# Ledger of designs, part 46: designed miniproteins, single chains

Each design is a single chain, and the fold is of that chain. pLDDT is the mean over its residues in the fold that is shown.

## One batch from the design tools (miniprotein)

Design m1580
Fold by ESMFold2-Fast:
Structure m1580 (fold): chain A 100 residues (1-100)
Amino acid sequence: KDKITLVLDGESPEEAREKVKEANSSDLPLVVVMTPAGADRFGLRGMTAEQIRQFLQALREGDKSLQTFASNWLNHGVGGLVLESEVIVVDSPEEARKTA
């Protein structure tokens, strides 16, 4: 199926926000590929790739308290993106490029 792939790997907050804005403007399914550095830029600070995966898994499983917290924490236009899109968390920018 047609999809948009968005890579978040530690670009400046302004550059990353512009990518998110462009992705959010589309009606196509979105896949986000994220490194710990990318997640840090959007408020998931100091988490390892594994911790981010566990966080997103709990969020997808419908932990409403965690969803509310995540939305407030990812207040850069990413909260809705994370909830509505597939997110793949990888350990490095090299893995992100291979996954995209």
Scores: mean pLDDT 65

Design m1581
Fold by ESMFold2-Fast:
Formats: structure tokens, C-alpha cells, sequence
Structure m1581 (fold): chain A 67 residues (1-67)
């Protein structure tokens, strides 16, 4: 149903942001200190997006289980 599709979408977005954070973390570890700061900022932003989408997915899951 519609809620299940939204839940799956939010979960996939959270996973995509998590993967992006891991990539940026790896690049930061291999970069100069000046360049590492840019990748670290991207990693932090991506982790925040992941947390937000995971929260949205949890709220959707609660609605699905309540129905």
C-alpha cells in the first residue's frame, strides 16, 4: 500500500545517505588536512540526512502497525 511504499522510499534514502557518508569518510582519511575538512563536513551533513529519514521511516512504520 501507499504507506509501505513511502516507508521503503525513506529507508532507501537513509541507506543512500549512509553510503555517501562512508565514501566521504574514506576520502577524508586519504586526503590532506585541508581537503579532509571538506569531506568531513559532507560526512556530517549526510549523517544528519540519514538520521532524519530514519526518523521519518520509524513514524511511517508506527502508522502502518497502528492500521
Amino acid sequence: AKLEQEYQRKERLAQAYDTGAEVNSGLAAKSSPERAVVYQRSEEWLKKQKADYQKQAEELKAKIEAA
Scores: mean pLDDT 83

Design m1582
Fold by ESMFold2-Fast:
Structure m1582 (fold): chain A 69 residues (1-69)
Amino acid sequence: KLDAERLAARVREVLEAHGVAPEAIDAVVAHILTDPERTDLAAAILARHGVAHEVMEAVGRVVREELAA
């Protein structure tokens, strides 16, 4: 089972390290804490906030690592 709190914390760290706007970070973190299995919606939130493809790839890596744990 996916640990939503750990995933949200790791995603926040990656987005903060890449200088993503706080409102985008808060929106995606709120989604992950509510519905962590809908990674497609998390990606859509980041895309709506204009997050760069390379940052989305870094987030995708974190999601895959958390799913494997």
Scores: mean pLDDT 82

Design m1583
Fold by ESMFold2-Fast:
Structure m1583 (fold): chain A 73 residues (1-73)
Amino acid sequence: AIELDLDIRVGDLDAEDIEALRRLALEAGATHLELRSVASGEVALYRVSEEGLTPLTRLARDEPVRVRLLFEE
């Protein structure tokens, strides 16, 4: 996994952020994107595809997150 130090919140993921994360993940060969809450430790998972990020799970709150790229092992 690759951890990205990004200043984002789940609710602040606009179209530009989604496109940037999708591009990074696809170029790296990542299959999923993990958003982990810095405050609560809750995790949201997104599937990475050419159509963008598909939420598999979501955080209960809009809060600051750390982003990780997950790869097929």
Scores: mean pLDDT 68

Design m1584
Fold by ESMFold2-Fast:
Structure m1584 (fold): chain A 68 residues (1-68)
Amino acid sequence: MPVIVIVAGGDEEDAKKAADTIEKESGVEAEGIATKASLEEAIELGRKIQEETGRTVVVVTKEDFEEN
């Protein structure tokens, strides 16, 4: 099952980068979803998706890829 990666405060390009990073680090297929919402809202969205689909959901911020 692919991992779902939600990027809070990110764009579709950020979501693609996050998915690629997770795939390289874990070796598992990943799908990127961007949301312009806050981290709190992204976490709520992730919980809902995980409960409804049974997929593993990882929530990250754009800052996780900016290094600092």
Scores: mean pLDDT 76

Design m1585
Fold by ESMFold2-Fast:
Structure m1585 (fold): chain A 86 residues (1-86)
Amino acid sequence: MSEELRKKLEELARKHEEEPLSQEEIAKRLSEILGLSPATVREALEAAERGELTEASLRLLIEMARKVEGWSEEEIKKRLEKALAA
């Protein structure tokens, strides 16, 4: 379960490194992987770009931490910021 989610997240990150994905496309794919509302993911990504933690950001981080075991909320936030900046 979590192993497949990790693989999907890793593939998304790799694709973004090869060809930068739009914030819209990243939000869509993350919502599909995590089972969250696209609106919530979009708000979380916008907040991460500003270096802010909003309720939407916390929801995204909690869901990622829960489904991708072994990662701290801080590590997940850093990975999202890196993906957006790459």
Scores: mean pLDDT 66

Design m1586
Fold by ESMFold2-Fast:
Structure m1586 (fold): chain A 100 residues (1-100)
Amino acid sequence: MPSKRELMEEMAERTIELAEEAIEKHKDDAAFVDQLRRLKERVEELRRDPNATLEELEEEIEKVLALIYHHALEKNDEEFAKEVQERAKELKELAEKIRE
C-alpha cells in the first residue's frame, strides 16, 4: 500500500491540478484567479510540510473545491461543476484510505 504521506501528496497534487485547470479556464476573471491562486499556494505549502496533518490538508482542499464549484455554478458551467464533484469524491476516497 502507498504510505499515508504518499496518499496525502497525491491528494494535494490532484487538488493543485484542478486549481490550475480552473485558473486557465477562467483567466479573465482576475478576482477568482487571485483567490484561487492564494488557496492553491496554501495546499502547495502543506504538500511540502512533513508535519502537515490530513485534517489541515482536507480543510484547505475543501476551500479550493468549494470556490471552483461555486464559480462554475455562477458561470452556468454545469459540465465543469459535475467534474469538480467527481474529483471531490475521488479525493474523499483517498482520505478514507488514509484513515484505514
Scores: mean pLDDT 87

Design m1587
Fold by ESMFold2-Fast:
Structure m1587 (fold): chain A 56 residues (1-56)
Amino acid sequence: MVTPEQALAALEAAGVDRKTALRLLAQHYGLPKSDEATEELLRALQEHVLPEALAA
């Protein structure tokens, strides 16, 4: 499993900016689309690791 922070780092390494990467992750989880809600929600989601976030 990978942490959401690792998935975020992989997206940023691919040229996706931090807020967009956070938003994409939250959208994949089926969460709200606003950047600020996404960042707070990403912190809550540190308990949920999506291995497909790195694999996909």
Scores: mean pLDDT 55

Design m1588
Fold by ESMFold2-Fast:
Structure m1588 (fold): chain A 69 residues (1-69)
Amino acid sequence: SKLEQAKKAVESTYKALKSGDIPEDLGLALLRRELLELGIPEEVAEQIVKAVREGDLEGALKLVEEAIG
């Protein structure tokens, strides 16, 4: 489902940023693009990306669930 894909994108980006496997700017830009492709509105995608950048995984996942509901 789109919800599972969006959650996976958020979780994988968060883990990659924490481990240093991807540069922050690139990881967040790729996440934003993925969320938009999944139909999440730009304003909400930006809020999710901000939560991931700030280390708030739970907040990011909650925003995904609210956006695709």
Scores: mean pLDDT 86

Design m1589
Fold by ESMFold2-Fast:
Structure m1589 (fold): chain A 66 residues (1-66)
Amino acid sequence: SEELKKAWEERARELKEWMLKQIKEGREEEVREAIEKMKENFKKMSEELKYLDELIEEVIEEVLKE
């Protein structure tokens, strides 16, 4: 949904600002660790969203019988 996209865009902007601040303060290692954890979280979320999309599509097909 558009609302979900905007929420993620906002989080991405905040994350970018945080990362840049940490790097400028010499905390590059903390940024690397945060990126790795974030990638793992996004991958899990992506897998959940794909599963949900497949379930919704199945329900739609059943309802439409097409």
Scores: mean pLDDT 78

Design m1590
Fold by ESMFold2-Fast:
Structure m1590 (fold): chain A 80 residues (1-80)
Amino acid sequence: SEEEKKLFEDFSRKVTKLGQEIQEALKNGDWARAEELLRELVRLAEEFIKKTKDPKAISLARNIVESMRARLARARREAA
């Protein structure tokens, strides 16, 4: 539906922006900022999952969160 398309487009824009900000925080070694932004990404994904009826979109949102969690954990290990 047009509502589902708009919901996904809004989610995608916000995810892209947060992902860029997380990468910038990680480049600067700002772990506190990266964790804050990751929490915002998780909240955004949870709200999207509650609203969408598309199981593929739900899986994508979950995969985005898990991928970012893994990236942050890896960056922390590499920085030690």
Scores: mean pLDDT 83

Design m1591
Fold by ESMFold2-Fast:
Structure m1591 (fold): chain A 64 residues (1-64)
Amino acid sequence: SLEKEIDAAMGRMFGTVLRGEITEEDKELAKKMVSKMSDEGIEAAMESNPEAEEIIKKYREELK
């Protein structure tokens, strides 16, 4: 579905964040996206990009 494709793309973007290759504005955008994602969407994103798992979890915790 479209939502799964978006979640996969977000996972790849968070992989880039983990490598430190994006701006602070992109990091803030990524945090906002994580706050709006469903639990299933987050799971799909982590499955699509395992390198992003730690950063996605970190952003999710920071938004609580």
Scores: mean pLDDT 65

Design m1592
Fold by ESMFold2-Fast:
Structure m1592 (fold): chain A 62 residues (1-62)
Amino acid sequence: MSAELLALLETLSDEQAERVARALGLSDEFSPAEKKTLLITLAEDNPALARHILELAGYVPP
């Protein structure tokens, strides 16, 4: 994953991570911090998923 995509994913708020995790069907048993870590991990091998996560979080590319 590019450093820019990783940095953007790391700036996700707990609320943004919760919304994205819910949209992707991740378990609600995870904390917001754990969900954020899972989203970053899932995105490491899939740049398209990283972009999709950012879109779900409300990020609009310039």
Scores: mean pLDDT 76

Design m1593
Fold by ESMFold2-Fast:
Parts: sequence; structure tokens; C-alpha cells
Structure m1593 (fold): chain A 94 residues (1-94)
Amino acid sequence: ETRTFTFAPRVATGTEIHQVVVEDVPEGAKVSVTAELERVDTGKVERLPSLVVSPVQFEKGADGKTTARFTVALDASEVVGERVSIRVVVTIEA
């Protein structure tokens, strides 16, 4: 299963940090994360940003459903001042 999280376009300031919350994850599932930075004005997608993913935290709610939380940090130092959209793709394997 793949889930895509697109963050609202904003002006890059050097490092783009986003918290990702993935709801309704099977317990013990493997989570893989990739991210893309899109330059809004050109439509160009950067495949060379430095991506750091925090350890994935799994939290079980009162309803028995598990939520996965983590932080993604992308190096946007080359695009400072440009409008960028960050897209995070999460692959969940039960």
C-alpha cells in the first residue's frame, strides 16, 4: 500500500521540515519513505535533495488502530527563495 502526502507550496528557506502522520497502519507493518521537492514555477522535480527521515514512532489508539509518526527533512539550500511543494510517498507493507 502506498500513501502520498503533498504539503502546501511555500517559499523555501534552506531546510524543509515536515511531520508526517500516517493513520490506520497495520501493527508491525514495515514503513518506507521517499520524498520529492517540486519547484512550483518550473514544474521541475528534484531527485537529488538530501533526505533525512526520523525514526518511525508507532502509537496505538484507544480504537486499536495504529498511527505511524515521523519527521522528514529535505535540504532545499539550492532553491532558497523559490516556491516549492514537498511530496512524501510512504509505502506500507503488512
Scores: mean pLDDT 77

Design m1594
Fold by ESMFold2-Fast:
Structure m1594 (fold): chain A 100 residues (1-100)
Amino acid sequence: MAEEIRALSEADPHRAEFERDRQRLIEKVKELAKKEGLSEKTIQILVDIFNALLEIFRAIYALDVARHGDPAAAWAAYQRMVARLEEEIPEIVKKTKEIE
């Protein structure tokens, strides 16, 4: 089991990129939410939601690779999902402030 987990970790060429994308997006959410004057509790809820969305995107990537056997196409699809989510961050933060 430990050796299998190690082999799986070494086999995922994008593991470090997933974590970098997550850190970048979460920091952007925090920065924009603080600028909009969201409460600390609301900022934490948004961070939790974005972490959950990124985990879903990672799961979709893994499923795509498993079903189609094309890691390059799956990675391109993942990158498009992350880019679209990043573009929506300012609007999500603004709308969240309106319902706070």
Scores: mean pLDDT 79

Design m1595
Fold by ESMFold2-Fast:
Structure m1595 (fold): chain A 74 residues (1-74)
Amino acid sequence: MELSEEELKERFKKEAEETIEVLEKEGRYEIAEIVREASKEPSPAEALLYLAEKLGVDESVLKSMRETVEKLKE
């Protein structure tokens, strides 16, 4: 029932491509570029952290996200 890491990675990549297409269609090229760079990260969790950092999310939230990403790598 749970997606394997490889299945989750493929699903994330597909959803990222779809998100980029929507953002580019809306003229949000800067955010689309950030999402494209995030999709190159080795895991969905690391991609989410990259997005949060680039979008200027609060440092307290970033710290919490970094701790979550570290837990997911184990």
Scores: mean pLDDT 71

Design m1596
Fold by ESMFold2-Fast:
Structure m1596 (fold): chain A 60 residues (1-60)
Amino acid sequence: GGGEEAAKGAAAGDSEAAGRGAREAIQDPNGPLDGRKAAEEGQKAGDGAAATAGWEAYRS
């Protein structure tokens, strides 16, 4: 899911990849759990939009 891709991007120092993965987590059937992970990795990557999107997916 998008959360795992966001984590990989953040670990590689790629904020754009981290943000993209986080946004895709919203559309995943496992979205709530992936959204929380994406929010955490988006914050680490410095992508506030991705962090917000991840938290919205988690709260859905």
Scores: mean pLDDT 62

Design m1597
Fold by ESMFold2-Fast:
Structure m1597 (fold): chain A 95 residues (1-95)
Amino acid sequence: SPAELLARIRTLTDEQVAALAERFGLTDFSPEVVRGALLAYAYDVGESPLSRRTLEEIAREAGIPEERLDEFKKAYEHLKKTVTPEELQAALDAL
């Protein structure tokens, strides 16, 4: 479910976030930015009231400061263009 996906992403260790960053081509971003981008992607995939969160609200939930919002948006757009929901689920199941 969308709620289970969000909970999984929120509980990932920095090592697990780094493994996902390597798999999805996000190694240039910090773990905080990668986690934020994964959360934003999970909200979109959910097609639920959760997907009505602003990117700024999701960045705040992930602990991303305003100065890094541009990096967060770039990581999120990369995920949207290159990763399917099925690929994200498979990557999480492989952790």
Scores: mean pLDDT 79

Design m1598
Fold by ESMFold2-Fast:
Structure m1598 (fold): chain A 74 residues (1-74)
Amino acid sequence: MDSPEQIIAHYLALFRHELEELAKTLSEEEVRRLAEQAIGEIRKALRDEGLSEEQIEAAVAGLRAVFEEVLARR
């Protein structure tokens, strides 16, 4: 069994990569809609991995931070 930190890091990296690819083609509004759907699916996956609700909410906060960073594009 991987640590919760390793599981969360994996999903954060995957989510960032997918959003960066989508942002090349889609509008910010479309990326936002898809990001919210992906966050919902990741929440389910983390629960299936046996993470606590506190760990899942921390991961969701991280996913939202990644999403805001990708949209801001600095």
Scores: mean pLDDT 82

Design m1599
Fold by ESMFold2-Fast:
Structure m1599 (fold): chain A 87 residues (1-87)
Amino acid sequence: MLDKLIDEAFALAQELGDTALQAVKAAEAGDYEKARELVKKSKELRKRLEELREELKRLGADPVVLKGLDLVIKQAEDQVKKAEELI
């Protein structure tokens, strides 16, 4: 079960990273409606990833895995902030 949760967390991390980057690109292109939608989606994905990270921590997941997820979350937060500053 732990392996499946790790796979789910990394899949969410990839979707979060892609969505946050697309939010920045939409904002830079002046598509503010799309940028706002992608920012909202990024925030929802981040909450789910944080929940999975806490579950993984409780299950004794390797600290390297948790650190990897923390890095993706931090990068996505920076991207979302950049997109919001452009809107």
Scores: mean pLDDT 87

Design m1600
Fold by ESMFold2-Fast:
Structure m1600 (fold): chain A 61 residues (1-61)
Amino acid sequence: SMPVVLEWRKEGGSSAATEAQLAAVRAVYGEDLASIFIDKEGGDVIVMDEEGNLTILPIKA
């Protein structure tokens, strides 16, 4: 598997929610998947697989 590129939004009031979202993504997809990043507009977590397909995950925090 390719290294996971993890990107997230770091904001004062949203940092705890971001960490909870990342923990949820790790629990479902693991860190060995392709790029993982948080949608800065919606606060959703976006996961990119090896083929470039995007999946949006709801906030679980």
Scores: mean pLDDT 48

Design m1601
Fold by ESMFold2-Fast:
Structure m1601 (fold): chain A 85 residues (1-85)
Amino acid sequence: MLSKEELVERLRELIKELRELMDKYLEYAKKNNVNKIEVDIRLGRVRSTIDYLQDLIRNDAPNDELEQAIRDAEDLKRELEELIS
């Protein structure tokens, strides 16, 4: 089981990775003529997720909430990586 410090560090790493994937997804979407509405919805979900993760860190959320947020963020990261591969 990870410590709170390790969980927070992992969330910060995931926030950075999700931001980088947003930029890569935008480039992918332009290259592959992805519908603008679909792009806006997907990027909106990623931004909302990043905001939520930042709020958990700022508010010193319980370890169980941090662990769940890490799993959800890693799932979103995987979905984005699969889309742009």
Scores: mean pLDDT 87

Design m1602
Fold by ESMFold2-Fast:
Structure m1602 (fold): chain A 64 residues (1-64)
Amino acid sequence: ADTKAIQELLANVRKSLDAVDAGDAETARAYADKAIQTGLEAGVISPEGAANLRAEIDRRIAAA
């Protein structure tokens, strides 16, 4: 039923990763936060999943 929310979450994750590749840490975190907000509000990710997503984006920023 939440296919739209899942698509929006994945689109924002993709934009976050594109920003990591571009060296734009601020934009990467902003899109990650938007993906997390969408996922939590729609109930399609857990708080643990949200924390893991944020940690993964932060790891990728640090590695860039």
Scores: mean pLDDT 84

Design m1603
Fold by ESMFold2-Fast:
Structure m1603 (fold): chain A 103 residues (1-103)
Amino acid sequence: MKARELIEKAAAYIDKAQELLDRKDFEGALEYLKKALEYLKEAFDLATTKDELLEIHQLANVLLSQADRLLAESQDPEIQREAERLRKETLDLIEQVKQRLQQ
């Protein structure tokens, strides 16, 4: 799969996670966000253009915001633990993308 296709899949999963968050389906939202992060990590490994890196960076920041929302709104300790892990992995990806953009 090409970086562009993975970026598009990540965006679709992020959009679905937003729908699930809005209806308070925190478990469903967490699963879609985990898959979105997997697609963004693969896209980052395959990315060759600055435009691809900028789009990955933008989507990772949206994913981070949604992970923060899971932590704020969910009262399930298991969801909170997984959302915190998701948040940390997303922050790591954002930092890696920034470093590559700086060259």
Scores: mean pLDDT 89

Design m1604
Fold by ESMFold2-Fast:
Structure m1604 (fold): chain A 100 residues (1-100)
Amino acid sequence: EIEKLREQAIKNIKKANPSLSEEEAEKIVELITEDFIIRRDKVKKLNEKEKEEYKKLIYEEIANSSEEEIKDYIKYAENYEKYVNSSESATEEEIELAKK
């Protein structure tokens, strides 16, 4: 069931942006799902079952989202990836500063 919802989410992403490869669409779905789980876990610590249930809800939401909503999700995933990369760059700068 969760795999089927994931497949439907990926298909909906591709339908909203046909220029994306299947691998790119999968990456977007995973980035969105990971970020939502991390944000939820910060509010209340989730056990493994709760994480799986929440992940299922995220896949279902993406699968049933409108084209406009999916465009927002794609933009969100792109911004999240940039944020993660910026955090790594800051850590590298801190390491360089420590070497001085």
Scores: mean pLDDT 69

Design m1605
Fold by ESMFold2-Fast:
Structure m1605 (fold): chain A 82 residues (1-82)
Amino acid sequence: MIYKVELTEMGSGYKTTATIEKLSETEGRILEVEGAGPYSPKVGAILKILSGELKVGGTALVEVDETLSGKPAYYQAKVLEG
């Protein structure tokens, strides 16, 4: 399943919109990202669902294994559509 999410990076408050493919109940992949800052997830990066659920109108705490800075980051994800 594919979801459109608003991601808010937990340390900086940086916000972006991403398209995520759900691979399992605990993992997704970043397909598309609207942002281009250092806290923006890298397209193709693996996303881990740490708490919550990827469901429309839901929220989740997620870790993305690579940002454009080359480092992982933590986000609050708000699911906009799926």
Scores: mean pLDDT 86

Design m1606
Fold by ESMFold2-Fast:
Structure m1606 (fold): chain A 53 residues (1-53)
Amino acid sequence: MELIEKIKEEAEKRGLSAYFPIDGYVRNYLIPKVKKGEITVEELVDSLKERLE
C-alpha cells in the first residue's frame, strides 16, 4: 500500500522514528479516514506525534 510508505516518509521528515508501528488502529481506523479525504497524511502524523509528546 503506497499510503503506508507516504505516512512513514512524512513521519521521518517531522522528526519521528522510522520505526513507529503501523498497528491495527492506524491501518483499520486512521488510514481509511485518509483514503476518504477526512484527514490528511500530515494530520495523521501530527496525531501520532502529539500522543508521543
Scores: mean pLDDT 70

Design m1607
Fold by ESMFold2-Fast:
Structure m1607 (fold): chain A 97 residues (1-97)
Amino acid sequence: KTYRLTLTLVVGPISPQAARWLEEALTYQAEYLAQQLGLDPSNVKVGPAVYDEETGKTIFTLEVLAPSKSTLQEFADRLEQIFAPVIEEVRREFEEL
């Protein structure tokens, strides 16, 4: 049985360069955290930074696959803790595949 987590991170107004660096940092930390939780890093997909002109905010979307929802909850909790200083809003969506 497989579950998908779609994790959406909303960051305040940042420069395009800062968005690129944060995307790289998110990718590195997400893959590292997946390995720590016994997941293959290939189960993690970090989307490119998306700038929202209406709000001035930058949005990052991550997708993670795991055999248990509890593993995905731990992943989200740990990643959100690491990036807490820059996160304004977080949305988690869990899907059973």
Scores: mean pLDDT 87

Design m1608
Fold by ESMFold2-Fast:
Structure m1608 (fold): chain A 83 residues (1-83)
Amino acid sequence: PVLDLLSEETIEKLLELEEEMAREGASDEEVVKRVVDILLKAGEEEAARLYKERVEALEKARKIPDREEAMEFLRRKAEELKK
C-alpha cells in the first residue's frame, strides 16, 4: 500500500493538509496539487506519481456512465501502475 512507503512524518503532514483543506473548502484539484507537492518535498517521488495516476484514473472512471466498464478501466489501470 502507498502508506507503507511513506514515513510517519509524511503521513502526519498529509493528515494536517486534509484537515486544513477541508476547513478552507478547497477544490479536488487543489487538494491533489498540494498532496503531490508534499510527497515530492518529502522525496517520495514514486508515491507522488502513483497518487497522481490514481486520481486521474478515478476521475476518468467517474465520467464512464456504465459501472461495469468503469470497474474494468480501474482494474487495467491498477495492473499498469504495478509495472
Scores: mean pLDDT 66

Design m1609
Fold by ESMFold2-Fast:
Structure m1609 (fold): chain A 66 residues (1-66)
Amino acid sequence: MAIVEAWGEGDAGSGAAASAGAGGVSNGLKVTEMRRTHVVVEAPSLEGAEAAAKGAEAVGGRARIR
């Protein structure tokens, strides 16, 4: 399993969290923690994790896969 953490400040952080969460669900991931500017998503595969991280970065947030 891979874990995706996405975050940011203010509206960019909120957008990054929402985008990562939505992308995660679309790719069969479980959202384990959602806050205004921070989200943690569990992925069964790297492909889903990369999709979630890329979604967060596309809206100006940051993401880490581990």
Scores: mean pLDDT 64

Design m1610
Fold by ESMFold2-Fast:
Structure m1610 (fold): chain A 63 residues (1-63)
Amino acid sequence: GAKALEVMRAAGAAARAAIEAAVARDGEDTSYSVEATDDKVILTLTGPLGTTTITITAAEAGV
């Protein structure tokens, strides 16, 4: 439905902002992977500082 699409867009935008901030701080040697579903976005960030997994749910996206 329309709500699921808006959740995905909001969560995707938040994940993109977080990735850009991390790359700007820690350098472009940081690799990332994004998996999107209707209810959440899973971001895996791998860089010199290790691997971090961030899950952004519909509620956390503010929708």
Scores: mean pLDDT 64

Design m1611
Fold by ESMFold2-Fast:
Structure m1611 (fold): chain A 77 residues (1-77)
Amino acid sequence: KVEEALKLAMEAGKAAKDRDVQLSVIGATLAAIGAVLEKRYDEAARILEGTAEQVKDSDPKAAELLRKAAELFREAA
């Protein structure tokens, strides 16, 4: 399920319509991976939730994928 969460975060990056949104999603995904390496899945979820909230108006699809990834990380916690 951690692998599935990371896959969804990557899909959010691929789905991003704008380069700035894509870079924000990539940055958040890298930070979430750092949290996962420390087994801080709740922190990984918070990082992705924060970025989803930031991009929800500009890219609702990317935001939805990030929220789904965050939910899977919360299940891992």
Scores: mean pLDDT 83

Design m1612
Fold by ESMFold2-Fast:
Structure m1612 (fold): chain A 116 residues (1-116)
Amino acid sequence: VKLPESVRKNFSDDEVAFLEALLAGDEKAAIEALMKIFGIDRETAEKVLKTLRSEEFIKALPELEKAKNMEEVEEILEKYNVPTEPEVVQTAALIGKFLKLADEELKEKLKKGLEK
């Protein structure tokens, strides 16, 4: 799955690789992209991805789409009992930014990719 150019141009190459991996449900590619984006080890990246695939995080997606800044992202994550480690907060902000730019088809693909 490839992002449309209108969406793609708003992200770095590593961020695009991460979003495309999530849309495809490709855990290995998503973990590799998180490691590159944050300079973290595989174990940390796996924990971040597991958090993003939680029911709590998926329920937070509509509010994350509306978040205006990083402080609002943290508040939304706390409201839904999602961990607020820096990598989780930054990845949630990235996903929220994507949701603001994505059409309904891409939003549905992201939700399905996170669920499985």
Scores: mean pLDDT 87

Design m1613
Fold by ESMFold2-Fast:
Structure m1613 (fold): chain A 64 residues (1-64)
Amino acid sequence: SMEERRELALRGAKLAMDNPDKVAEALESLGYPKATSVDEALQALVDAIRRDPEGVREAIEKLE
């Protein structure tokens, strides 16, 4: 649902701000380009949630 995707975006954004390197590594493992900034990590996160919300959820849970 859109609400579930919004929650994933908020959780992922918090992680990207607190620990950008771990989020960049997780996004790379999901097949996204290596993020070199928090803004790039946030953009990749939004794209990842649109393509595979369950994979993103599992990655976030592993990082939390």
Scores: mean pLDDT 76

Design m1614
Fold by ESMFold2-Fast:
Structure m1614 (fold): chain A 83 residues (1-83)
Amino acid sequence: MEEIDKILKELEEALKKDPNNLEAVYRYVQKIVDYLLKNKELHKLDEVFSRVEEILVKNGWDPKSVRLWLESVKRFYKLLIGE
């Protein structure tokens, strides 16, 4: 969780510099998923993605669009591990 907190802080910092930085959003979400996969912590996806959604919405992103995108990412990884 401490490493996830670091990644989330880096995402917040990137969005403070450029709220529309789509590249940074994709990069940090990928880092989060890679970390959780490597550490066998995919059961934390819901909790961590909830925190990502809060950061994005705080920076002006549409809540419905963010939720749908994160749900699609989550579904893909659950399918990949046989869930």
Scores: mean pLDDT 81

Design m1615
Fold by ESMFold2-Fast:
Structure m1615 (fold): chain A 118 residues (1-118)
Amino acid sequence: MEALFEADTPEEAVKAIEEAVKNGYKKIGVAVVLDPERTEEFAEGLRKLVQKAIEAKKKYGIEVTLAVGVVNDDRALEVAESIAKAAQEMGIKAASVRAPTRDEARKLAVEKVKELMK
């Protein structure tokens, strides 16, 4: 079974992966949009999210795809790019997307997750 989850925080994204594990999902996508005012707080949460995705893949055989959406903010983009690269190096399908508004960043993150889950 396949599912796509939208999250407003990295902590919500981690919970989505935990529920997917509990419910026997085999393939999941998670789109999370960073609040630029909370970028430093979310950096640690995003690292935990990547580790949870790695655990789900290695321990439970769940294919996890991640997209991190950011508004046009240099620090948020730097964090999102770094996290996406780290996930990719560990074999997790991941991308960062950027847009002028949070709503557009969310739309792009969802579409990128759908694209990468195919």
Scores: mean pLDDT 81

